# Designed miniproteins, single chains, continued (4), part 104

Each design is a single chain, and the fold is of that chain. pLDDT is the mean over its residues in the fold that is shown.

## One batch from the design tools (miniprotein)

Design m15608
Fold by ESMFold2-Fast:
Structure m15608 (fold): chain A 77 residues (1-77)
Amino acid sequence: SDALIEEAIESLDRDLELARKLAEEKGTPIYKEIYKEIEEAVARLKELLRARDWDGAREVLAETQERLKKLVEELEK
């Protein structure tokens, strides 16, 4: 469903903004590097959606959600 994909992207954008703020607060270079890699993955996901590569988009979405969740969990310690 297009609506479910839109909701997932909006959720990713919100979590990405949270991770950005937390990474800035930590000030540790490694977390900023991990954040940048995830930000680039979100950009790739949006490109795949524009290209209508639904299989590629689902794979990147799942991986990106997992990586972002782990980053936020680590930053909240």
Scores: mean pLDDT 80

Design m15609
Fold by ESMFold2-Fast:
Structure m15609 (fold): chain A 85 residues (1-85)
Amino acid sequence: MEERERLLKELREAVGQAISYGKKGQELLEKGDLKGALDYYDKAIEALQEAVRLAEQLGDEQLAQEARQAIEALKKEKEEIEKKM
């Protein structure tokens, strides 16, 4: 079905964006750019929220749960960074 193929493509793109933004956030954190790290972690969280929505539409409850866990982990990392600012 064309709709399922589109959702799978969008899911792969959302997951890929989340990984890319998360890595960029880590690189900035390692360089001491706390504000830059927070900005990229926010983008990663937004991409993961889209991945949750798409995974739920596809009936992939395991992937949706894993994405929710990743969101909570990134929120915790943001709180730790904010405490250092």
Scores: mean pLDDT 87

Design m15610
Fold by ESMFold2-Fast:
Formats: structure tokens, C-alpha cells, sequence
Structure m15610 (fold): chain A 68 residues (1-68)
């Protein structure tokens, strides 16, 4: 499903963020995630979008922690 693809992309982004050592890496990871999600978003239901919003908040929290 589209949601399974989104969950896989979020898990990939989380792993990459955990390994990131620079602000440039964090920005690149988040930009790539956002680009790939933008391709899937038109296919998502409102329920799937709620889960996407939750995953995005988690990723933003991790990205901000790396930049602090």
C-alpha cells in the first residue's frame, strides 16, 4: 500500500538521521524524504495523511535534535 511505502521511507530517513554527523546531511536527508513523499501524497487517503503527519513530526524532532 502507499502507507507501507511511506512507513518504509520514514524508517529509512530515521536511520539516516541517526547516522548523520552534519547539518548538510540532515538537510539532504529531509529534502530527499520530502521529495519522495510529495510523489506519494496525491494517492493518500485522509487516514493515511494523519499517519504521514505523525511520522513527519517524529522526523522533524530527530532532525532538530541533530542540529542542536
Amino acid sequence: SVLDQVEALAAEAKARLAAATSAEEVVAIMNEYGRRIAELAPQMSPEEQARLDELERELLGLAMAKLA
Scores: mean pLDDT 84

Design m15611
Fold by ESMFold2-Fast:
Structure m15611 (fold): chain A 65 residues (1-65)
Amino acid sequence: LKVKLILDNGNVSEATAEEVSYHTGIPVSELKKGDEIKLEGDKATLNGKEYPVKLKNLNGTAKII
């Protein structure tokens, strides 16, 4: 799985599912193609569930492609 990061500052980048799992605390097994993760500094939200974030510096959306 690939993840497209669209940050609120306008930066767009790609990451692996494993990298996103590492940073957001969301297990790779919970990441499905078509899902969107909302990044809000110290929290990440996927399908209504909030997860602990290991890094606080991301605000935006991560799309699973």
Scores: mean pLDDT 77

Design m15612
Fold by ESMFold2-Fast:
Structure m15612 (fold): chain A 70 residues (1-70)
Amino acid sequence: MPLSEEAIEARKITEEKLIEWLMNASPEENAALMESLGLPPPPEPLDREQARELLEHLEELNKEIYEEEK
């Protein structure tokens, strides 16, 4: 199911901002964020690839809401 242009653009902007934030955040801030989301903290500091994986996991959780509605 394709997303609207606004949703795609918002997701790209959010992804890049979150990736940059996660890469610059301290391990403590990353751990706190993951705990807030119910995820285990990573064993090492996040790089761009790991930050992207985290965002994909968050998107999967958010997508479950849409899948249940539709």
Scores: mean pLDDT 63

Design m15613
Fold by ESMFold2-Fast:
Structure m15613 (fold): chain A 100 residues (1-100)
Amino acid sequence: MRRTLRFRARLTKDGETYEAEVEVEIEDGMATITVRIRSPAAKAVKTSLGFGSRVVDGELIVSGTAPVESEEDARRLARQVLEDIAKALGGTSVEVEEWE
């Protein structure tokens, strides 16, 4: 069964707020998570989950696939990736909104 979850997140650093777009595709117990964030401070980051990262035209893209047991487990993984990104960029907070 295939499901797609979409989230918007805000990362705060030194009074600046950056918007991140998150897409999670769940198929057959596997979640593919893609995070995109446009920031002047964008740089390649290392995640605790070993996800790949790249920077293209000031946009940080982090993507990877991991096994999940539920939709809630996939959401937890997506939040962990966002928190890893925020920490790597020197961010102070992460706020997550599901907009679909």
Scores: mean pLDDT 75

Design m15614
Fold by ESMFold2-Fast:
Structure m15614 (fold): chain A 87 residues (1-87)
Amino acid sequence: SSMLEKIKELVEEAVKSTDEKEVEKLLEEVRRLGLEMSVEEQREAVRILVGKANELDRSSDPWLQKKANKLIALAYELQEEIKRQEE
């Protein structure tokens, strides 16, 4: 999926960015794309976000841990949307 590749690219840009506002802008774009995707693609997006967050959480860098928390929060938002669509 081109949307899933775009999500991966945006997440990698957010991880590399040292600008808090740029990180927020990139993750807002991930949220917007995620909400427009199919349930199957949303599940894959959740896996991508959680996987990257777990990778960053293993770092001793507090800034990377903060980014991991932001990615987990976004994954939980998408998981809530999946639940609404499955009910």
Scores: mean pLDDT 85

Design m15615
Fold by ESMFold2-Fast:
Structure m15615 (fold): chain A 69 residues (1-69)
Amino acid sequence: SYTEKAEELGKKVEGPASKADIDLVAEAARYLSLADAEQGHGAGSTIEEGERVAKENAEAAKKNLQKHK
């Protein structure tokens, strides 16, 4: 599931805030957003909306890590 993928990626973020760690956090945020979308709507517009929100959350996660680095 998307939640399991997000947890697996999150466990890999253990080093200093490197580009790899930032990318892992961004991917985890993306999968969490897709999991939320699955719970809300089922099908139809869910995929497009979920992908858009996932992309936005991934970018926000990257910015947050860079800001507090």
Scores: mean pLDDT 61

Design m15616
Fold by ESMFold2-Fast:
Structure m15616 (fold): chain A 73 residues (1-73)
Amino acid sequence: EIKPYKLTDEQREFLKKLGLTDEQIEYIEKKASNESEINRIIDELLMISRDPEAFQDYLKLIEEEVKKEKEKE
């Protein structure tokens, strides 16, 4: 069955292999409103990963957002 607001185990495993932490993956899942948005984010990460500089900058942005989420706790 389709779950439009949740990452599949395969998508989570893929993101972990890219170097994302569980917290960063949770942030992406919360940010995405549906499956289409999740797929767009994954595609963007794949494209950016081809440019190490851009990929590092993108991961820094996610890390900052994860820190903000932790600060809310």
Scores: mean pLDDT 70

Design m15617
Fold by ESMFold2-Fast:
Structure m15617 (fold): chain A 68 residues (1-68)
Amino acid sequence: MSREEAEQLFLRLAREGVEKAASMSDAEIDAFVEEVRRELLARGVPEERAEGYAAALRAQLRDVQAAA
């Protein structure tokens, strides 16, 4: 998977997470982020980059949840 393909996949998954985040518990956010991380790894994204995306998504989803 190229960097651009990984970014596009991440953005699609992140959009789904953001739409649901206001109604998610902390455990549901962590589970969603872990699912995204595993999907990126399964598609050949390097571990460091997948972890970076996961950390960014977790922070964003928690911010959306906290604002709700």
Scores: mean pLDDT 82

Design m15618
Fold by ESMFold2-Fast:
Structure m15618 (fold): chain A 80 residues (1-80)
Amino acid sequence: SLEEQRRQAREDEIYARLKAALEKNFGKEVAEKLDPLIRELARISVELETADEATRQQLLKRGNEILDKIDEEIKKYLEK
């Protein structure tokens, strides 16, 4: 549907911008390692726009878990 196409476009936009920023700041290897996490974060960001309160709490928890994993990968890069 048009609504699903719009949500997918929004998700793709968030993903592309985040990946470009990570590649610029930390390099291609780090951006590639984080690819699954940034895709999931982009999806959660879009889902938060229409979620009810209970679902929002679950999505926020999942988002925080993903951010923690991203932080861990960046720290490993900075250690090298």
Scores: mean pLDDT 83

Design m15619
Fold by ESMFold2-Fast:
Structure m15619 (fold): chain A 86 residues (1-86)
Amino acid sequence: SRAAAVAALTAELIAAIDALIAAANAPERPSPAERRALFDRLQSLVNQLGALDRDDADAVKAAVGADRIEQATRLGTALAREVYAA
């Protein structure tokens, strides 16, 4: 169902963002392969979020929380620059 898909995406986004935050705060820097995997996972989930209608996307964002989204945006942008240099 749509509700089950929204709940699943919310849980996956929270897990992916928390993994990204944990990696950024880790005492040892993740390998380039590990950083690419984190970026690819986040990008896939963001693309899934972008495919939802506005109400479902807003529900997911509210459940994930503004602080997590802000951290994901900052860390994801930094990670993209490290892994996919222009």
Scores: mean pLDDT 83

Design m15620
Fold by ESMFold2-Fast:
Structure m15620 (fold): chain A 75 residues (1-75)
Amino acid sequence: LPQQLIEQVRRRTDEVVERLETEPSAAAVEEAEKVFAELRQLVALLKAGGVPGADELAAIVDEGEARVKEIVARA
């Protein structure tokens, strides 16, 4: 798996989490849910294909999603 793709996913998850922390709104929550649904589909596809680095990507997505759930539960 290209390092550039892993870095892009990490930046995207961080951006979504930061947006929710800075400007929490129903729209921001919906956007976060959509982004993580898309990333989950990507991870599932890569794992099904046995792509090296898919587990690292899954960990990044899992961490970001957990942070989003914690923020939403705290609000």
Scores: mean pLDDT 80

Design m15621
Fold by ESMFold2-Fast:
Structure m15621 (fold): chain A 60 residues (1-60)
Amino acid sequence: SATEEALRAAEEDPGRAGLERALRIGQEGHDGGSAAAAGMGLKTGDGEGAIRGLRVLLES
């Protein structure tokens, strides 16, 4: 799923590049939740927060 791929990207690189990849994956997969979690991480500089958000989406 787009959420699984976005989570993998963020876990491999919780910096800007990994979060940008996760955002792209969410957008291309038309998954607003994954895109929002990655985008918030980029906006706040909180890669760990983005990873937590993506895990919650994957578990729901």
Scores: mean pLDDT 80

Design m15622
Fold by ESMFold2-Fast:
Structure m15622 (fold): chain A 68 residues (1-68)
Amino acid sequence: AEEQLKAGLRELLEKAGITVPEDASVRELLDALPKEYRPEAFRLLQEVGAPEELIHYLRDLYDTELPL
């Protein structure tokens, strides 16, 4: 569920040396992610079956050319 996505995003942030609030939302975690980790975040969203709204949000963050 969404909690698995949050856990994965937190792990990416820890690798980047970024500290986030314990109660951060998925969108807050995505906003905190450095650009280099965003492709990994896309993969994670797809793996956990995240809502389409979150996938759209991540696309908007770095203008990724994805098949429409």
Scores: mean pLDDT 71

Design m15623
Fold by ESMFold2-Fast:
Structure m15623 (fold): chain A 68 residues (1-68)
Amino acid sequence: SSIEEGVEYLKKVYEKDKEKGIALAKAGVLSLKDAEDKKSAKEFGELLIKEFPDDEEMQKIGEEAKNI
């Protein structure tokens, strides 16, 4: 899915620059919220929680996405 591809790209950004990765995740949530795409937002949130289990900020962003 486009969301899975987006999260894979986000992982690569995060590995090189954690702050940019977090900023990209936040921008993704805002974009999905503005689009009112609840299904994609839930998928995005679930993938962030799964792929960044040790990052508290990423876990919070993922939970926010799931609650759109």
Scores: mean pLDDT 86

Design m15624
Fold by ESMFold2-Fast:
Structure m15624 (fold): chain A 71 residues (1-71)
Amino acid sequence: MEEILREIIRLATIEQAFLALVASVLYSMGRYDEAIKTLEALRDDAESQGNTRLAELAKKAIEEVKKAKEA
């Protein structure tokens, strides 16, 4: 049971890292709305897990993407 739970937690962390990478790629491609949605998903996941640092970084990234979209 413990091993299965660790694997699920590990996969969830990998999924969060993958979301961050996808958002970075979308941002570099100028696909700002999709990048924002991906970062919002990362923010919400981080907040639900109590990872306040990751949630804060996601919020800052969202604001940076919004600024780039308006430029």
Scores: mean pLDDT 73

Design m15625
Fold by ESMFold2-Fast:
Structure m15625 (fold): chain A 72 residues (1-72)
Amino acid sequence: SLAGELARDFILGKLTPEQALKRAREAGVWREFARILAKAAETFGYKPTEEEIENPTVEFLEKVRKALRPEG
């Protein structure tokens, strides 16, 4: 899915938090995008709040990236 592709590119560092969030919002997939990131982050021990998922911010995306970096 487009949301999954954006999530992957964001996690891999191909997109900044601002770029990824903007593209997800413009494509109308920001909810699905946020849910994919939240599920991935939970797998690596970061549990986002429902508020963070419902209204994703740049700070939320930065926390997700930190949890999901392959160097962990």
Scores: mean pLDDT 82

Design m15626
Fold by ESMFold2-Fast:
Order: structure tokens, then sequence, then C-alpha cells
Structure m15626 (fold): chain A 75 residues (1-75)
């Protein structure tokens, strides 16, 4: 797994590899807005600085690590 600097192409929809959870990353001013969605639960929203979010390459796919989970880009 390789750490990747933030780029605007990293915005979009992601899915957890280990849980039935999705994440949407949007730009909110100078921050990234992360919306986590799990079945049967209300969405959680977090604001983080781009440099504080761990974007990674995993098996040739773009992903990020958040709240102990690895999410892979789907859209």
Amino acid sequence: MKLIPYKEEHLGTYKSLTRDATAKIEKEGDYLKITLTRPGEEPETHLVKPEDLQFVEYKGKLGFIFAGDLFIKTE
C-alpha cells in the first residue's frame, strides 16, 4: 500500500473493503467533507484537511483510510 497526495480526482464515492459501509468525499472550501453511510444508521459527516486524510493505492486502486477502515474508490 502506497500513500498518495490529495488530488481533485480523489473526490467521489468509496466502499469499505471490510464493512457494509460507503463514503462520499466532497470538497467543502479548504476542507474535504466525508459522509459515511452504513445500512440502518444515520449518515456521519466529518470535515478534514486534505493533508490529514490518508489516500492510498491498494492493488492498483485508489483508496483512503478513515476510522480504521480501508475504502476503495468506486465512482
Scores: mean pLDDT 82

Design m15627
Fold by ESMFold2-Fast:
Structure m15627 (fold): chain A 75 residues (1-75)
Amino acid sequence: SAEDYLKRADAAEAAGRPQLAFNLYKKAFEENPSVEVLKKLIEVLERLIQNTSGPVREQAEKALEEARKKLEELE
């Protein structure tokens, strides 16, 4: 369920695993699209950009732009 993905994503964040947290928040959003989940996705993507480089960083930057646009549409 979306709640299970959110709990697992929060645990991944607490464990310092932002890439895992991103994938889990993305699954939570796919099951239950919400502003709260999008905000968590944005926070995780910002951390990935700070902590990665190369293709992973480029993918995170693109995903961040897309997530911010979706947030504007839902607010």
Scores: mean pLDDT 82

Design m15628
Fold by ESMFold2-Fast:
Structure m15628 (fold): chain A 56 residues (1-56)
Amino acid sequence: MVSREQIRKLAELLGVSQATVTRYIRGERTPSSEQITIIAQNEKELGIKVSDIFTL
């Protein structure tokens, strides 16, 4: 799914801990709409799609 490097970049981008990003990916915690927008705007730089992180 998501690599450790991608988790690190996401944590830095969102201003949260890597553990928080891992909880978002596992569905244990829901990101804010603002955080979802930030991820969507940076998909190419992160090498991640919003759909890889969230089951909508």
Scores: mean pLDDT 74

Design m15629
Fold by ESMFold2-Fast:
Structure m15629 (fold): chain A 80 residues (1-80)
Amino acid sequence: KKLTADEVLKQLEAFSHVYVDNASNFSDETFLAQAKDFAQYYKEKAVPELAPLFDPVITAQSKEEVKEALVKLKEALQQV
């Protein structure tokens, strides 16, 4: 069964609590890898309508781009 926006949002909130709120505790490489793994995993598991929302996280090249992409993902998921 494919995950809904609400289900993905709960997982994003959990990810943010661990990784985004503690971003200074992780190397740039580790932070980028974790964020991209999260986005790739949920892009495949979410309903198809949500798939494009994950692409900015997957293509991000810096911590700042990841943080911006995650904010936009959260906002988009809240509006579904």
Scores: mean pLDDT 84

Design m15630
Fold by ESMFold2-Fast:
Structure m15630 (fold): chain A 96 residues (1-96)
Amino acid sequence: MAERAREYLAEAERHVEEGERAEGEERLRHLQKAAYYLGQAEALAEAAGDEELLQGTTPVMQRIMDLMRAGRLSPEEWEEVRRAYLEGYEAVKKEL
């Protein structure tokens, strides 16, 4: 669980970095993917009881939110990113 959570967290971080370099719709797509992987990482970290890994998800979430603000995303686009996070989280929870 912890190793797979770290892999998902690394994927979330990669998509955040790609989102920082992207604009408009391409940024939104990267932030949605980052949120989805972050949700999966958080659910696995919770299941593993890995507090250090859970703490590692917080700065990634903050970077996603900062990029949404900097990109001037609409409320609808913010909802799309939020949904991606929840879908990732629930996908893992359903398999546990």
Scores: mean pLDDT 85

Design m15631
Fold by ESMFold2-Fast:
Structure m15631 (fold): chain A 72 residues (1-72)
Amino acid sequence: SVKQEVADEAIKRIKELKEKLNLTPEQQEAYDKVIEALKLFAEGKDPREVVASLTPEQRALLAEAEKKYREE
């Protein structure tokens, strides 16, 4: 589905950023949680449990990813 394809592309780009950038451990954990939330979103599963465990920074990253997804 288009949702799965967009999520997979976003996940791939986030993983590439984790590998190419000298991220802090906190930033790396934030990206991992965003990836998990995006996978659940793409699968049509309830992301509330994962979203509830996110920090404010992680929620901001998820919101940016969702916004880009909706604008495309």
Scores: mean pLDDT 65

Design m15632
Fold by ESMFold2-Fast:
Structure m15632 (fold): chain A 94 residues (1-94)
Amino acid sequence: SEVLEVLREARARVAAEGQDNAAVLRAEAQRVLDFARARMSPELAAVFEELKAMYDAGDPSVLERAEEVLNGLPPADAAALGAALAAYAVLKKL
């Protein structure tokens, strides 16, 4: 459930900060995404690409699938994937 909470908070933050900070938020989100991706194994990166594709397609099961995956990962991998997903959601909202 923490991943769903982080994604909701990321969307709320983008909405609250509005157009005035869009470039700064985009740069911050991109840095977080790059940092998280650099720490992923090839296998974890493949999982991220799967979830990203589901999110882009508007698949309503993406949040449940993300939570299932994150609950099954070691803490460091879960943190990296969670950060990447949150950053990607911010980038897609901007």
Scores: mean pLDDT 79

Design m15633
Fold by ESMFold2-Fast:
Structure m15633 (fold): chain A 60 residues (1-60)
Amino acid sequence: MRLYRVKESMSEASLKLLGVKPGDVLTEEELFERLVEALGNEAAARTAYADLVRHELEEV
């Protein structure tokens, strides 16, 4: 199971979207669930997930 740490550089918009703060650790499943809940659309959640993992999250 993959774990992701919220980077210090994460945008305020992304922090609010996910309900997290810098340094928090999320599981892959928890991250995707939060994105689906926040965006209400699985396709949008998948796009956001890929972008966040690439730029705003650090794999632990």
Scores: mean pLDDT 84

Design m15634
Fold by ESMFold2-Fast:
Structure m15634 (fold): chain A 75 residues (1-75)
Amino acid sequence: MSDDQIQQQFDLVRQILRDLGVPEQNWDIAAQSIISYLQSHPGQPITPAFRAALRDIGIPVSTFEQAIARFNART
C-alpha cells in the first residue's frame, strides 16, 4: 500500500469519525486502530479482544462498527 493510499484512508476514517461524533482527541487513535484492523483482518468480523481494547480507549464498539461499514461502502 502506498503512503498516498494510507493517507487517503486515514483522512476518510477521520471524516467518518467526525460524522459519528467521536471526540477529536480520540480521532488519531481510532483512525489508526481502524486502518490497522482493516489491513490485518480484511473481510473479518471484529474480534472479542479488539472489542475489549476499543472499550478501554473509550470508543463504543457500535461506533467502530459503523465507521468500518461506512469505510467499506466507500472503498
Scores: mean pLDDT 69

Design m15635
Fold by ESMFold2-Fast:
Structure m15635 (fold): chain A 68 residues (1-68)
Amino acid sequence: AKEDSLKTLDGLEKAVLNDDRLSDEQKQSALEIIRETKEKVEAAKTDAEQRGLVLEASVKLAEIRSKS
């Protein structure tokens, strides 16, 4: 459901903000991805699209973390 996807993204945002291992630049990049994904999820019409967007965001966030 859209609400569940948005709650997951909110949790990811809080995790990014509280991750002392990430630089300010990494946090800004991650927050940008999360905000853009929230807008896409709100516009998405199917649960499959919403889940796909959350998974894509999670992969991008993992890439930011791994390049530290």
Scores: mean pLDDT 81

Design m15636
Fold by ESMFold2-Fast:
Structure m15636 (fold): chain A 64 residues (1-64)
Amino acid sequence: SKEEEFEKLKEELDRAGVRAAIERDISLLERTGKELIERAKEISEEAAKELEQVLNRGLAQLRK
């Protein structure tokens, strides 16, 4: 379902954030997040916007 696909994208973004923190490579999260947002657009514009907000929060957290 679209809901299951969106939940998987959020989990994948969360895992990318963890990997970026471990590797100390913020560009990894930026690149992966951008790819996941494009996939979320296939689900809906609302899903893409929600995932973008999650990405922005993750990037802000890593830069602190």
Scores: mean pLDDT 83

Design m15637
Fold by ESMFold2-Fast:
Structure m15637 (fold): chain A 97 residues (1-97)
Amino acid sequence: MAREAARAALEANRDKPADYRTYAALAEAARVLTEQLKEGVITREEAREILLELLEELEAELHPSPALVEELRELIEDPDASPYTIYLEATLLAKVE
């Protein structure tokens, strides 16, 4: 489900820059993982592993800015950052004025 949500976000934002698509995909994956964690279907460590693996896939496919990839990796690897926190941060980063 989390990977499917990320793929749907990529398709919905196909006309957007790589950085925006990366934020949008990761935000949707984190949103789904937050619900799965709340339901007890996955552990927090499993959620972190899925997000890191997804970020590696997005880096390979979209070639977003290296600084963005490092920032998101640091956020996901932060033991104090829940999937919900990652969802909120990625959503904020996707908004450009």
Scores: mean pLDDT 81

Design m15638
Fold by ESMFold2-Fast:
Structure m15638 (fold): chain A 93 residues (1-93)
Amino acid sequence: LLDEAIRLVAEAVRIAAETYVREGLVEATEQEIEDGIAANVAMLREAAKDPELAEKAIETIERDAELAISRGGELAEAGELLRRAAELLREAL
Protein backbone atom coordinates (compact mmCIF):
# COMPACT_ATOMS: atom_id res chain seq x y z
CA LEU A 1 0.00 0.00 0.00
CA LEU A 2 2.68 2.58 0.97
CA ASP A 3 4.90 1.77 -2.07
CA GLU A 4 1.85 1.88 -4.38
CA ALA A 5 0.78 5.25 -2.93
CA ILE A 6 4.31 6.65 -3.37
CA ARG A 7 4.36 5.40 -6.99
CA LEU A 8 1.08 7.26 -7.69
CA VAL A 9 2.41 10.47 -6.07
CA ALA A 10 5.58 10.25 -8.21
CA GLU A 11 3.47 9.79 -11.39
CA ALA A 12 1.20 12.73 -10.45
CA VAL A 13 4.20 15.02 -9.75
CA ARG A 14 5.70 14.06 -13.15
CA ILE A 15 2.45 14.87 -15.01
CA ALA A 16 2.10 18.22 -13.21
CA ALA A 17 5.77 19.22 -13.71
CA GLU A 18 5.74 18.29 -17.42
CA THR A 19 2.45 20.20 -17.88
CA TYR A 20 3.78 23.35 -16.16
CA VAL A 21 7.04 23.25 -18.17
CA ARG A 22 5.15 22.77 -21.47
CA GLU A 23 2.80 25.68 -20.65
CA GLY A 24 5.75 27.94 -19.77
CA LEU A 25 4.71 28.36 -16.12
CA VAL A 26 7.91 26.76 -14.79
CA GLU A 27 11.45 26.36 -16.16
CA ALA A 28 12.91 22.90 -15.47
CA THR A 29 15.08 20.33 -17.25
CA GLU A 30 14.15 16.63 -17.40
CA GLN A 31 16.85 15.99 -14.78
CA GLU A 32 15.45 18.69 -12.47
CA ILE A 33 12.00 17.07 -12.77
CA GLU A 34 13.49 13.65 -11.89
CA ASP A 35 15.38 15.17 -8.93
CA GLY A 36 12.18 16.87 -7.75
CA ILE A 37 10.23 13.60 -7.94
CA ALA A 38 12.98 11.78 -5.99
CA ALA A 39 12.93 14.51 -3.32
CA ASN A 40 9.12 14.27 -2.98
CA VAL A 41 9.32 10.46 -2.68
CA ALA A 42 12.06 10.69 -0.01
CA MET A 43 10.09 13.31 1.95
CA LEU A 44 6.91 11.18 1.87
CA ARG A 45 8.81 8.06 3.03
CA GLU A 46 10.24 10.02 5.98
CA ALA A 47 6.83 11.52 6.84
CA ALA A 48 5.29 8.00 6.83
CA LYS A 49 7.52 7.08 9.83
CA ASP A 50 5.76 9.66 12.06
CA PRO A 51 1.95 9.49 12.57
CA GLU A 52 1.51 13.29 12.86
CA LEU A 53 3.69 14.02 9.81
CA ALA A 54 1.94 11.23 7.88
CA GLU A 55 -1.49 12.74 8.60
CA LYS A 56 -0.28 16.21 7.50
CA ALA A 57 1.24 14.72 4.34
CA ILE A 58 -2.06 12.97 3.51
CA GLU A 59 -4.00 16.23 4.10
CA THR A 60 -1.59 18.08 1.80
CA ILE A 61 -1.94 15.42 -0.91
CA GLU A 62 -5.76 15.56 -0.63
CA ARG A 63 -5.72 19.38 -0.91
CA ASP A 64 -3.35 19.29 -3.91
CA ALA A 65 -5.53 16.59 -5.53
CA GLU A 66 -8.67 18.75 -5.34
CA LEU A 67 -6.80 21.80 -6.66
CA ALA A 68 -5.36 19.81 -9.60
CA ILE A 69 -8.76 18.27 -10.46
CA SER A 70 -10.36 21.75 -10.44
CA ARG A 71 -7.83 22.96 -13.07
CA GLY A 72 -8.83 20.24 -15.53
CA GLY A 73 -6.95 18.59 -18.39
CA GLU A 74 -3.76 16.70 -17.58
CA LEU A 75 -3.72 18.29 -14.11
CA ALA A 76 -7.09 16.62 -13.39
CA GLU A 77 -5.46 13.25 -14.20
CA ALA A 78 -2.61 14.07 -11.79
CA GLY A 79 -5.18 15.08 -9.16
CA GLU A 80 -7.04 11.76 -9.48
CA LEU A 81 -3.75 9.89 -8.96
CA LEU A 82 -3.07 11.99 -5.84
CA ARG A 83 -6.59 11.31 -4.50
CA ARG A 84 -6.04 7.55 -4.97
CA ALA A 85 -2.61 7.84 -3.31
CA ALA A 86 -4.17 9.56 -0.27
CA GLU A 87 -6.74 6.71 0.02
CA LEU A 88 -3.96 4.10 -0.05
CA LEU A 89 -1.89 6.06 2.52
CA ARG A 90 -4.86 6.22 4.92
CA GLU A 91 -5.33 2.44 4.49
CA ALA A 92 -1.57 1.76 5.01
CA LEU A 93 -1.32 3.95 8.14
Scores: mean pLDDT 82

Design m15639
Fold by ESMFold2-Fast:
Structure m15639 (fold): chain A 72 residues (1-72)
Amino acid sequence: SEFEEIVKEFKENLPAIDKELEYFSKTNPIAAEQGKLGKEALEALVKKDFEKAEELLEELREKRREIAEKRK
């Protein structure tokens, strides 16, 4: 299934994702923080913890909203 393929690809790329997040934390900490939340949501999906995944996605949306408000 598509979901199983995405999960496998995510697990295989996890070390590269971690390195990218560490790099971006120095150049764009806001983007790195959003990326970290996205990674944590994907990890929750891999564990089939859909409640945790939804919670993390809501945090990500709220953080984007706060950034947009501060940009006024």
Scores: mean pLDDT 72

Design m15640
Fold by ESMFold2-Fast:
Structure m15640 (fold): chain A 76 residues (1-76)
Amino acid sequence: SSQQQQLQQQYQELSKQLQQLLDQQAEASYLYNYYLRNKDKVSEEEIEKAKKKFDELSEQAKQVGQQAKELAQQLQ
């Protein structure tokens, strides 16, 4: 049905967005941990900014993941 196709397209788009967010989260995690290991070479402000970026991406991934899960349930 047209409705089923629309939901499937939305699910595919959310899945793609989630994958992109998870990749960005992994990069942010790497940078944050790098800063934690090199505190003598970076400011507390830079460490805080990196943590905030990681936390924001984690929350976005959680939200998009929940939306994708809800759409997947509608497709069954």
Scores: mean pLDDT 88

Design m15641
Fold by ESMFold2-Fast:
Structure m15641 (fold): chain A 72 residues (1-72)
Amino acid sequence: PSKEVIDKYNEVLELAKKKDSKLAEALEKKKDLILSMPEEHALGFLEAVRGLLDDGDIDAALDLVEAIGKEF
């Protein structure tokens, strides 16, 4: 994974830890899957999760994270 993806993942994870522990746990559980994504997809995904967290839409953020890997 690129440094940009790793930095963005850590930024989103730290925000999630402050907002909702279940979302933070889901992000940690899906870390390897997120970091194995193509860079553009990983960054787009992490930006979407960050946007939902900033809007306070924790349920939508959880659904987005939990959906990773269900298609594999």
Scores: mean pLDDT 80

Design m15642
Fold by ESMFold2-Fast:
Structure m15642 (fold): chain A 61 residues (1-61)
Amino acid sequence: LNELNERIIAAGRAAGLSDSQILSIVTGSMTFKDKKDSIKLAARMIARRSGKSVEEALKLI
């Protein structure tokens, strides 16, 4: 899951999010036991904060 956290951080930065926004997304995604649920939540949060689509956010992860 450390690798997943790194991917979420990289995706957030690529989407132009601040460090505090990225930290909140990583923290939220880590509450999920399933990797797929974590990725889906991270993509939704990145999309919401960046104005990108969920599909675009998923491509960044």
Scores: mean pLDDT 79

Design m15643
Fold by ESMFold2-Fast:
Structure m15643 (fold): chain A 63 residues (1-63)
Amino acid sequence: MKIVTKTYSVTLSRVTDEAMAQLAEEAKEGVLKELGLSEDAVLSVEATASGNTITVTVTVAVE
């Protein structure tokens, strides 16, 4: 089993819980589509905010 981690950063004029959730979902879907994986391959999705910058880290397991 191989573990792949991808990180995305976006700077917004306003950081909201909805924006963080949307970016986390988009990052997750993008990684799964790029690697040809299913939802079951997702190990973690973490979203953090620092000022106006949202950082999303997606970790997946490749079978």
Scores: mean pLDDT 81

Design m15644
Fold by ESMFold2-Fast:
Structure m15644 (fold): chain A 65 residues (1-65)
Amino acid sequence: VRIRPRREGDTVTFEVYDEQGNLLGTLTVPAAELAQLRWGRDEKGNLVIEALDADGRVLARLVLP
């Protein structure tokens, strides 16, 4: 998968694409609070993408099959 950041004012939107360039989903978070983006697979093989603040709190989560 490929992740593309897009900033719009006070927010950042992460656009998630497959290897063919199809948009799979989006994740939008406040730009001022965003410190880290992490991703992995859950026990069912779903792609999990999480945006975190500086304290490690999850700001937003996207789960894709």
Scores: mean pLDDT 83

